# Designed miniproteins, single chains: the designs that were tried, part 34

Each design is a single chain, and the fold is of that chain. pLDDT is the mean over its residues in the fold that is shown.

## One batch from the design tools (miniprotein)

Design m1160
Fold by ESMFold2-Fast:
Structure m1160 (fold): chain A 115 residues (1-115)
Amino acid sequence: NDEEKIERMIERMRKMGESEETIEKFKEAVKILKERKGSVSVSDIALVRLLVRAGFSPEEAADIVLNKDWEGAIEFLRERLNERELREFLSALLYLYQLSGDEEGLETVLKALEL
């Protein structure tokens, strides 16, 4: 059930001390994604959280996950994050795709890193 997956992530975000502003952006982004896809996976939810934490708007986060636009996302972050923050983001992104077994998603990230 999508609602149970979303609620579990919100509870985790609160326990980890994430701001209410970040949680509200996460909720909005997941709502947009669910309306466009019809459903959200645990992987979709984790990717949305990662993007919202990195500073993307709810609409931008939903669009990136929908289209697997990791090239655009990484280019945007290269101008906004320092080398350590970008490396941490990329490590988390690669880990999430490897954990989910989404080979297509992993391939799009690896291609974006070659640019």
Scores: mean pLDDT 85

Design m1161
Fold by ESMFold2-Fast:
Structure m1161 (fold): chain A 93 residues (1-93)
Amino acid sequence: MEKRRQEIRDFLRNLPDFRKIKDEEELKREVKEFTEFIKENFEAMSDDQLLVLTRVLLGLLKFKPEVAEIVQETLDFLEKNSKNEEVRRLARE
């Protein structure tokens, strides 16, 4: 459990700057890896960590239409599976 929590902290600390990715295929790969990590680890994430990640997803949805489908799928996942009302509210909007 401690190792997984550290991996989650390291993931959040090392989030890619998606706005700097200009290649569509690279962007899709990075976003897929990002969203898969969230889906695999969301139950071990704190509410604050999930709120940060939900805001990153909302930013991607707004500024990177190329990945809108995978981002929306992940937001829908968080809305349905998160126990935090604020995470669900942000994911819905």
Scores: mean pLDDT 78

Design m1162
Fold by ESMFold2-Fast:
Structure m1162 (fold): chain A 66 residues (1-66)
Amino acid sequence: SELEELYKKALEESDSEEDARQKVRTELLTPVIAQLEAQGLAPAQLKAALAAEKARIDEQLKKLTE
């Protein structure tokens, strides 16, 4: 999967598993942030949407590491 390949690449470039997870979050959240900012969402709505997406990514990463 794309997530598994991103995590593997991040592990090769990172000093720790947490750094690798952070790199994957950044890679996946960057286009989402750009899209939400383009929509002109209020700060509270933007924060809620980003929190939901981050939680989704973290759940998928947990399944790869467990």
Scores: mean pLDDT 78

Design m1163
Fold by ESMFold2-Fast:
Structure m1163 (fold): chain A 94 residues (1-94)
Amino acid sequence: KEEAKLKISQVVDDAMVELRKLHKEGKSIEEMKEVARKALDQVEKIALEAGLDPETVKKIRDEAEKKIDNAKSLTELIEALYDFRIRVTEALDA
């Protein structure tokens, strides 16, 4: 589970770096949302492979996806990914 947490942190950190790069390049919020959704997919796979309950993963992912869909800024996307990482990490400790 500790190895899974490190992998999840790496995926989210990489996504945040990419989001900041896209924002600096003047890319659309929709292009940034695609990067965020890809990070959700990667984290979900890691969490499931680590043995996290599929229903728990789906609930956390659905909440994160809703936040991403409603996001209007880089800050809101970063907040959504950060919250998602915390919630998945806490679930892995349960």
Scores: mean pLDDT 86

Design m1164
Fold by ESMFold2-Fast:
Structure m1164 (fold): chain A 76 residues (1-76)
Amino acid sequence: MKELVIDESGKVIDKEIAEEIAEKIREVKDEVAAVIIKSDKPLTPEALEILQETRKELPEVPIFLLLSDKAQLETE
């Protein structure tokens, strides 16, 4: 099975983006072993709630949030 990688680097994951991510996960749930969401900005509370509800809906699909290292951005 393939992993689904969603790269939202450079964007704040808000309610709209989280809804789009949740819909993509629902569409491919039977074909993916895991979902990896890449972000370099904090999620809004609404986005986090949507992703948590998606995890409850699809407990067989692990969802990982991969955050950028803030220290690397500050040393630039």
Scores: mean pLDDT 73

Design m1165
Fold by ESMFold2-Fast:
Structure m1165 (fold): chain A 81 residues (1-81)
Amino acid sequence: AEERLEKLKEEVELAADIAEYMYSQGVSEEDIFEKVKKMLESAGLSEELAKEIAEIIVKGVKEGKIEEAVEEAKKKVEEYV
């Protein structure tokens, strides 16, 4: 049971790293959001939860608070998984 949650948290961290890299390369917020959302959906999150977490990550990257955003996203995964 814990194994699934751990893998989802790892996927959130990976998605955040990719989002930060894409943002540093000048990729649009919309394209970053869609990439993160698709990654999370492919990892097994619902469309609604994937969208919510993608919004948290994109905002974190935009505001330079990616570590805080990752922690908030992990908390969301824990609440719904």
Scores: mean pLDDT 84

Design m1166
Fold by ESMFold2-Fast:
Structure m1166 (fold): chain A 82 residues (1-82)
Amino acid sequence: MQQSYDLALEAKKALEEGDIDKAISLAPAVYGIAMGLGDYEAVKLVEEAIRYYKQGDYEKARELLREAIERTLRMAEAYGWT
């Protein structure tokens, strides 16, 4: 649990630094948190972010992944996940 949360924070930092490749490599941790919380909207955001990244639309991928990360981190914090 804590390890997945820490990886999601690393994904957020990678996006802030403009490193979309690193952020996408950490997307499975964000996906795992979203699935654990039952947040299927966040799950879809991660899946769409990966899809756009594979298509070369890095800006769209960044926007969707940022939304997924912000949503999952807020929910994890609200649920007391550390």
Scores: mean pLDDT 82

Design m1167
Fold by ESMFold2-Fast:
Structure m1167 (fold): chain A 68 residues (1-68)
Amino acid sequence: MSKEEIKELLKTEFGTDYLTSYELADFAEKHFGIPKQTVLDRIIKTLRNPGFISVDQAADIILSLLEE
């Protein structure tokens, strides 16, 4: 799955350019089967502002988890 496909899914689900850590964790579990805690741990390690995640940053986090 490409970064652009993930971004399109995020835009369809949320209708905004930004989401919270919990919204991203729920989305990743629902669409990719990634445990919420795994997503939250990656957000904390990767992002300095986990309360304000752009769709671009969210797609990068999901891709990094899918590559593992």
Scores: mean pLDDT 79

Design m1168
Fold by ESMFold2-Fast:
Structure m1168 (fold): chain A 94 residues (1-94)
Amino acid sequence: MTKEEERQELVNFLKDLLAKKYISQSQLDESIKYLNENKKLSLHLVLPIALEPLYKAGLVKGSTVNLLAHMYKSKILSLEDVLKYIEKEVVKAS
């Protein structure tokens, strides 16, 4: 998967959360802005930055996002697994 494809998967995930009304349009827009400002960073580094609007809103713990990013970097979890875990935490917080 290219860096651009990984980032598009994250954008699609955030758009799905908006469609389900778990996040606001402003949170989606801020996450996309962070992705665009950090386009040269690998996904494991940009993931905590892009998800900052979600952990600031209390939808997921920042420590959880950092752990998942590390597990993705270490190839313990796929991106799909990371995003599924984040969705479960967001659903619990809703």
Scores: mean pLDDT 82

Design m1169
Fold by ESMFold2-Fast:
Structure m1169 (fold): chain A 100 residues (1-100)
Amino acid sequence: HMTEEERRRQIKLELSKLFNEVLDIVDEIEAARAAGRDVSPLVEKLKETLKKIVELLNNSPFPDEEIQSIKDFILEFLDEVIKRYPELKDVLNEIKKQIN
């Protein structure tokens, strides 16, 4: 019981860190794009960070409903990123398939 509660707390903290990393990477992509720099390394970093989120969720003790809610939130976020950066559409749609 206590071990499960502590595990859930640790996973929520790690998810928060990973979501903050995703936001930072998106900001870096925007800055790189504005500066005419290659965004490819940042896109790869984004892909790896999102993969870590999916792996963490799939290995979590959360109820399926909570996992689905978090996945839906990520999918909506990715759709907003695609709207702002259409050049990322193909890569982000590949990631969306891995989350679904």
Scores: mean pLDDT 79

Design m1170
Fold by ESMFold2-Fast:
Structure m1170 (fold): chain A 58 residues (1-58)
Amino acid sequence: MEVTSEETVYTPENIKLIVKHGYGYNEKDEKLHVVTVQTEEEEKLNEEYRKKYEEKKK
């Protein structure tokens, strides 16, 4: 996925959401607009898994 923009938005319940806009390609090599939405908790969890993977890769 090629990220073109990243936005932080807050819900009415004051929950922080990270919204990423970008483009991906499907199995037919067609360019698709992709949007991902993650909570702050999900972002932290992904960052922890990434660090653990990098540590194990070396």
Scores: mean pLDDT 70

Design m1171
Fold by ESMFold2-Fast:
Structure m1171 (fold): chain A 91 residues (1-91)
Amino acid sequence: MEEEEKEKRELVDKLIEKLKKLGLVNDEEAERIRELLLKVIEEGVSLQDLKLTLATILALALGDYELAEYYYKLLKNPAAIKAVEEVKAWL
């Protein structure tokens, strides 16, 4: 649905903006994460799994590994899980 896709893209953009504002990623890393998350949206991730994916990535970037593990365990979508694993390897 148009509204759900718009919300998903806005959530991704907000995460990328936050990561850049906090100095947690450079422009190249931010673009890689954005492209990866847009692919997850294209694979048909639910809004709930996307929110968990974004929360996991933010927690990883902040070094809050306990919170990241908590959100990661709630993920059910394989594309979302793979995206988190790729981002963790870059951070």
Scores: mean pLDDT 83

Design m1172
Fold by ESMFold2-Fast:
Formats: sequence, C-alpha cells, structure tokens
Structure m1172 (fold): chain A 60 residues (1-60)
Amino acid sequence: KPLTEQERRDLINEASLEYAKALEEKDPERVQEAFDRMIEVAPEHREAFEQLKEAALAKL
C-alpha cells in the first residue's frame, strides 16, 4: 500500500486541519482520530505525534 509523496502530504494536511477543528470544538475523540491517521500515514514520526496528541488533549 505505498502512497506517493503528494498523497502522504495531502493526508497529513487533511488530518492536521481535522485536528485544528477538533481543538476548536474541544472534541478529544476527534483529536485522537486525527493523530492516529497521521501516525498511520507517517509511522516514523509516531513518537512526535503521540507527544503532540497528549499536549493537545491536556488542553481539553
């Protein structure tokens, strides 16, 4: 299931927009879903995404 460079960027951008929206709406489930999608697309950055997810959830 190899994604192109452009497809990976588009998916990360879409997930980051959903994450921003979920933070504004204070929806912790949607924040988690957005980060889970980013981790699925870029698993090499899992640790960074998990840290950002925990920081975001702590604000809710």
Scores: mean pLDDT 79

Design m1173
Fold by ESMFold2-Fast:
Structure m1173 (fold): chain A 91 residues (1-91)
Amino acid sequence: MLEEARALAEELRARGTERDLAKATAIEAAIALLEGDYDKAIALAEEALKSEDPGVRGAALETLYEAYKAKGDEEKAEEMRKKMEELAKKL
């Protein structure tokens, strides 16, 4: 699973389109979260959140929510959760 996610991110980066790069960044953020590197997960998820793709933005917000919650930043975690709810209403 984790190795497959890394391989997918590498393949998306090799394709080099703006959308593929954003998807790769969102996957890399999720990998960092699973590895317990919360600071890296936040930085990568914030980059992925710059995408206009709703799926990429949703994945980035989910990673930010989990990372902030793991760090004990309940205020930022709740902010991310509310942004996910707002995004879902626009889909």
Scores: mean pLDDT 83

Design m1174
Fold by ESMFold2-Fast:
Structure m1174 (fold): chain A 73 residues (1-73)
Amino acid sequence: EVEKKAEELRKKAEAYRRSADATQGIADVVREEYEKRGELEKAQRSVDALQRTIDGAREAAEKYEKEAEELKK
């Protein structure tokens, strides 16, 4: 049971990391498209919001990974 719970927490951590990576890819595409239009400043708020989402997802991943390690002690 403890091993199963630790594995579920690691899967959550990995899901958050994948989500952060996917959101980073979206942010890069948004930035590139608006840069090509000469309207990067219009995208800045959206890019900043995406970056906050990325940061939050990475923090959540670290938290779940830490919880999984604590269960194995």
Scores: mean pLDDT 80

Design m1175
Fold by ESMFold2-Fast:
Structure m1175 (fold): chain A 91 residues (1-91)
Amino acid sequence: SVPARELPPELPAPPDPADLEYARELYEKAKELEKEAEKLKPDIEKPEVKEKLEKLIKEANEKIAEIAERASAEALAVLEEELLKELEEKK
């Protein structure tokens, strides 16, 4: 049987599903910006492309920071696990 006692202090309970879904939406937006940045990477030698790439990466980082501010560390950990699972399925 799965033990229901002796939970680790750092992971007492899962986050609220509503907060998790909101964090996931923000994370998806951040990933879209990062994907756009990767699209521009082959043309990085062009100054205009490099500036655009840096701006997109900065915007993506700002979205991730927004998630961290609104969602708890636990919510971020759950999102990271979901993302890793998707990456494993793609391979």
Scores: mean pLDDT 63

Design m1176
Fold by ESMFold2-Fast:
Structure m1176 (fold): chain A 60 residues (1-60)
Amino acid sequence: AVNPDLLAFYRDQIVRWAGEAANEGHYDEAVAIYDSLLKDLEAKFAENPEAQALIKELKA
């Protein structure tokens, strides 16, 4: 099982970095940040159900 605090940290970082880019009007950059971090989560935590739930939420 992955540490839930680590998943929360990843979520907060994704939201912050992508949110900052989007707030500056750089929507393509915000999408690229989301995609890059989602791919990283999929690669590192592919079999973890909490990580899968986070990935699904971020894709929606």
Scores: mean pLDDT 70

Design m1177
Fold by ESMFold2-Fast:
Structure m1177 (fold): chain A 94 residues (1-94)
Amino acid sequence: MLKPEEVERLKEAGALLKEAVDKLGDEEILRKTAERLGISVETVRRIIEDPSDPRAPEVAEAALETVLSNLDPESQKLVLEERERLEKIAEELK
């Protein structure tokens, strides 16, 4: 069974990210993500629409960093801690 605490933490992190996305707007997130990666907004959008693209992880990381920079420090910490937890799980699956 899924642990309720783990599901609740994921929902909280997701809700914080959604709130930040809503405040920034899709256009601004795409623009700043493209700027961070040194590519066009068109290229970022294409990669987001195709998760099988080899650059999808880089785009996701740059987009997350853009959104995180617009969150308060406590919210940033919660999202980053959740990311670290997921990375540890992925490493265990080797």
Scores: mean pLDDT 71

Design m1178
Fold by ESMFold2-Fast:
Structure m1178 (fold): chain A 100 residues (1-100)
Amino acid sequence: KKASLEEIYKKIKEEFKKFLEWLEEKDKELAEAVKPIIEKTEQEVEEKIKANDLEGAIDTIDEGFEEIGKVIAELASEELQREAALKLREIKNNIEELIS
């Protein structure tokens, strides 16, 4: 299923918003630490989409997920680390389905 760049971007923003809202419910301090990474990733993805650079947008998302994962591994409880890893995996799978 091939989605437009606009549809991919909209879905990425929706998934990041849901992830951040979920994280805020679990740990407000962790969500505050992760929020700047999400905002930076969304901005860089928007720039890549405007440039019609899908490959660059995907690379930006992967880098953002790595940074989020590092912050969660450093600051979160072991249980929350497992839950967050599953959520990030779901988001990645959803994005991969859109670009396939």
Scores: mean pLDDT 80

Design m1179
Fold by ESMFold2-Fast:
Structure m1179 (fold): chain A 64 residues (1-64)
Amino acid sequence: ELQELQKEYVKAMEEAVKEFHKYLEALRDPSASQKEIDELQEKQNKAIEKAGKLAKEIEKLLQK
């Protein structure tokens, strides 16, 4: 279980980084629509939230 959560955490962090880069690129692009920026921000927030929840679950399992 712990190893599974660690793998999910790494994947979630990788996705959060990818979504963050896309979001920043859209913010710097004057041709990007507000809809596109909003959707990228939502994807980034969801990825960060998932990673944060997994990190807390890992922390709980490591406490003995």
Scores: mean pLDDT 79

Design m1180
Fold by ESMFold2-Fast:
Structure m1180 (fold): chain A 83 residues (1-83)
Amino acid sequence: SLEEAKEEERARMEALAGLSAEETAAGAVALLEMLAKNAEALNKEAAEYAREAAARVRAAAADAAESAAIALEAAEYYLETLS
């Protein structure tokens, strides 16, 4: 369900907070690719935003804070789109 998908994404975001820079970047990319896949069926713009955010995380891979911020912004946009 939609609520289950939102809860799963929140759990993934929370898990990122305790990781190293490399782990945070990898987790953020995985989360954003999942958001893009989930959003594609519901909102093409949200899916495109998530893919662009994943590319930005890859570019910022050495900066855990920036990677986490990009992932959280994309997740928030996704959740707003589904509300």
Scores: mean pLDDT 66

Design m1181
Fold by ESMFold2-Fast:
Structure m1181 (fold): chain A 68 residues (1-68)
Amino acid sequence: NEENLRAWAAVFGPALARRAVAEAREAADKSGSEEAKRLVEQAESLIDSDPVEAALLAQRAVEVARKA
């Protein structure tokens, strides 16, 4: 139901975003891409306020790092 979905998102959203950001940070550091590092910093600032946007920025950082 809706209440269960909201509870799941509230509990696991930030935790999943933190994991995505940690993986993106590792990829950015290994690639040396300054653009990927900037995206990771932006994602970190959004983990608690907007975990969905944080996860999307982290995914973009990984893609940028892979192309570098």
Scores: mean pLDDT 78

Design m1182
Fold by ESMFold2-Fast:
Structure m1182 (fold): chain A 66 residues (1-66)
Amino acid sequence: SAREAALTATVRRMGAAGRGYLKEDDEGGGMMMFTVRQIGRSNADLAATQAEGARVVEEFDALVAA
């Protein structure tokens, strides 16, 4: 359905954005990754948001399959 497609696209985009965020840390080197870890709440929030998005997509897939 349109809702499922839109939600899937949104979660996929969120995943790509997360990858970009981590790559920026990698490009900054180990010090940047250490600094981001020290402000680890931002990383935790991102991870939690991505996990919730993935769960919602899974629930929609189950609903459409039923």
Scores: mean pLDDT 50

Design m1183
Fold by ESMFold2-Fast:
Structure m1183 (fold): chain A 97 residues (1-97)
Amino acid sequence: MLSDKEFERELAVLYTAAGIRKVAADLALEGIDPSVSKEEAEREKRFWDLVLEAFRAYEKGDYETAAKLFRQAAEESPDPVLAERLRTLAEYLEKKA
């Protein structure tokens, strides 16, 4: 089980990553990053938008919605390590709800 301190640290790391990756996806959709296809950029943007929406729900104290959104993001994650991290956050929040 994550401690409150471990949860906050993991949340901060993932929130920072989500912000950076969403900006990269937005730039690719505007044609600024030619290394990423439009289809890949749209999928990545949808994924990170879900992660950021989960963080916004958490900030509002809506732990039930945050947990649901983190679980949905985990299912849509192309990276199994990232998916497991998101599931761990969801499980932590489900115990707070």
Scores: mean pLDDT 77

Design m1184
Fold by ESMFold2-Fast:
Structure m1184 (fold): chain A 95 residues (1-95)
Amino acid sequence: DSKKVSTIVGNLILLIGDIEDEENPETAQAIRQIVLLLSQSIQYIDNGDVASAQQKLDQAKQLLQQNQHLLSPETIATINTIIDLINDFIKKAQS
């Protein structure tokens, strides 16, 4: 679990870097909203609220799909890596 947490944190730091380097305000705002939803999902997992964690993760997935045209392939890959790891934590918590 420590390795997965470190990977999530590392990828979140990469997304923050993407926001700082992004010149398009709409793209920067989309990444910020996705990061917020992913962070809220993790917080709900830590609090044992798996249902709310799933809801926030689903919102992040939907927002990614809706804004995919604004995002680089590298940013999309980074977000999907975080989504997959959070989904793994949710599945383990439900079992």
Scores: mean pLDDT 84

Design m1185
Fold by ESMFold2-Fast:
Structure m1185 (fold): chain A 99 residues (1-99)
Amino acid sequence: AIKDLEEAIKYLEEAKEYLKKGDTKKALELLKKGVKYALKAADELIKQGDIHRGIALKLQAIGTEFGVRLAIEKGDLKRAIEELENLIEALRETLEELR
């Protein structure tokens, strides 16, 4: 879980920087990678018996991918960045609690 959370945070921070530059294509590619690692971390939490936290993280990761894509389609890059920042914060909080 810890290593997957760190990888997720890294890719999502990179996605945020590309959104700030207006490179939505590269941002979406990095978002997919970040969400994949977040889902892997969530599944590992579920496997280890932290079912509630794992399910919550899984739903948040999926919801954020949808929300960011929708914001980009509407041309609302500020909203897309806010959605990414919310997921990054949740991942950082989960990482701190596991350390």
Scores: mean pLDDT 86

Design m1186
Fold by ESMFold2-Fast:
Structure m1186 (fold): chain A 91 residues (1-91)
Amino acid sequence: MEEIEREALERLKKKAEELKKKASEEGKEALDLVIKAIDAALAGDLEAAEALLKKAGELALKSEEARKALNEVLAYGQSLADELNARLEAA
């Protein structure tokens, strides 16, 4: 795993943990799946990570609170990707 990919995953995990502290129970469930997916990706288990993200996405289709929580993480992930891409371009 590249250093920048590890940094991105660690920052996403911290954001998901922060959001989980103030989320509803369904939102916490979705965020727990995202956190587990990030942990699996950091361990190199991409199949487990994909399966966990699929479960989080399925939960978001059934729960508005889960969808809201996932959208907050996705918005942060997009912002983080833009930041890291700009940093790579400047380097």
Scores: mean pLDDT 81

Design m1187
Fold by ESMFold2-Fast:
Structure m1187 (fold): chain A 107 residues (1-107)
Amino acid sequence: DPLVREARRLLLKGIEAMKQGKFDEAIKYLEKAIEVASQSDSLKGKTLLAIAYAFLAIVYAQKGEVDKAEEYLRKAGEVADQIPVDSVEYATVLYYIGLARKALKEA
């Protein structure tokens, strides 16, 4: 799936920018990852979409924008509800939602 490959590429660029403290660059890549992942009907597309929302929540929490962080954390949870609960993808999404919740609590 070309959409899954492109969404993963953009997600990884967003995470790298976040690790470097380049929060505005991270937001741009994560927003592009969301746009691309949302066009995929696949389980992998939904997984990447939920993870991208979780990382946007982390970045906004690190910027002190608590309301935006809470909004994107909620969106990550809504996408997670569409993923089979007995899947590795669901476990992966819950892990990143957990990281986002921790970041928001520490903001």
Scores: mean pLDDT 91

Design m1188
Fold by ESMFold2-Fast:
Structure m1188 (fold): chain A 63 residues (1-63)
Amino acid sequence: SYYEQIAAGMRKLREIGAELGKSVDELLADEELLRKHLSDEELALLRQAHANPNALVREYLAS
């Protein structure tokens, strides 16, 4: 599902952040670094989720 894809992508961002000593916010600010580790589809979904986390979390919890 869409939420499973977002959850998997957010987990991947946390793993990359842990390896590099960076927060998810710092990773999302570095487009060159993200494109090296993520596909364009993954990056677009994760940016959407990060920009609107409360809305997506509310929908996920309501489902």
Scores: mean pLDDT 68

Design m1189
Fold by ESMFold2-Fast:
Structure m1189 (fold): chain A 94 residues (1-94)
Amino acid sequence: SLEQARQIIDQQVEQIRETTDEGTKKVKDAGEKDISQIDKAHNEAVDQVGKKASEAIDVAQTLPLAQEGQKRIMQTMNEGLGRISDTRDELLAK
């Protein structure tokens, strides 16, 4: 059903947000310990968010309203990548 498809997409979106939160924390933790580790933590966080978004897109393609689901996933990924980038930039500006 459309309701089941939306629930699955909502779960995929939540997983991307959780991955973003974990990545953001790792970047902050890296910056607090050693500024030279920020780029490594940033690259790992970006890779994890991108991987989760790719997996979510594959799921969305199997569902009704696949285009709507893919759009939501891409928007959530872009927001997450922005947060990780902003966090890195704020730490490097200190």
Scores: mean pLDDT 87

Design m1190
Fold by ESMFold2-Fast:
Structure m1190 (fold): chain A 73 residues (1-73)
Amino acid sequence: MLKQVVLDPGEIKSEEELEKALEEIREGIEQQLENPDPSNVELLSMSREEQRERAEEALEYLRESELKNLAKR
């Protein structure tokens, strides 16, 4: 995964922190699109547009999951 960014519910204490974490993941994705890691063969096999779309879907899932975790804490 790009830049090995992981969302930990124990570290995400607010929606602001969640947005910051998601932004860092998005920045990592943009860096990968500009300078692809040759060991990440899945991303290298897709067009930049497809990689961006997949990344946005993943970010949406992460956001929804972490928002539910915040609501239950």
Scores: mean pLDDT 64

Design m1191
Fold by ESMFold2-Fast:
Structure m1191 (fold): chain A 99 residues (1-99)
Amino acid sequence: VPPEVLQLEVDIGIAEIMIAVAKLGLERAKRYAEEGNVDEAMKVYDDAIKTLKKAIEIATRALERAQAMGHPELAADAQRVIDEANKLLKEAEEFKKSL
């Protein structure tokens, strides 16, 4: 495996971990809101949104590199990460409207 391909796999993996962390953050924000702790809910929510946006940035760069290098499977993996993060952003916006 060329070093550039390994770096793409690592970047995609980092973005996947960041999405998992953001999912936990959004669940925590919902719990704080349910408990009436809106200030802490907003803080945890904002941190999760920032993490999702960073994951999209990393995955988008990985997608572009995978496409340029002719690695369609890695491009598909990066696209799945982008799609999942965008889905979570939409769910997060809906949650914010409920506050």
Scores: mean pLDDT 87

Design m1192
Fold by ESMFold2-Fast:
Structure m1192 (fold): chain A 80 residues (1-80)
Amino acid sequence: MDETAHLASGEASRRAHERLDLSPSQLAAVGEAAYRLAMGEMDREGAIKLLQDAGLSPEQAQQATDIAIDSVKEVKEKAK
C-alpha cells in the first residue's frame, strides 16, 4: 500500500542518516529505493544500482540497501 511504502521510505532515510554520513540527495535516493522495494517495483540489485548512481560507494550502497529492506520489513510487520 502507498502509505506503507511512504512510511518505509521515511524510516529508511532516517536510519541511513543515523548510520551513514550521506548528503540530502543521497538520503532521498535511499528513501526512493525503500519506496520502490515496498511497492515490489525493485529488487536488492536494482536498489544497489540506484544508490551507486546517486553517488554512494559500493559498500555504502549495500549497507543502505540492507537498511531499506529492513525498514520495509518492519513497517509491513507493524501493519499486520
Scores: mean pLDDT 83

Design m1193
Fold by ESMFold2-Fast:
Structure m1193 (fold): chain A 70 residues (1-70)
Amino acid sequence: QEKQLAEELAKILEEKAKEYEKSYPELSALLKDAADQIKNGKSLSEKEKQEMLETLENRIEELKEKEEQK
């Protein structure tokens, strides 16, 4: 269940990264890296999943917050 879901999520992130490459190249690179990490960790432990999600959310939030301020 989670293994297949993680693989699907990774594909979505990878496709989104390509879409954002034109508008938000930094975000695109981040999403591509996250997708690769998720693919490699198909059987992640609960704590590892949490760390990966937190890292991804923090990076997205940083970019979004910077953009909103300016």
Scores: mean pLDDT 66

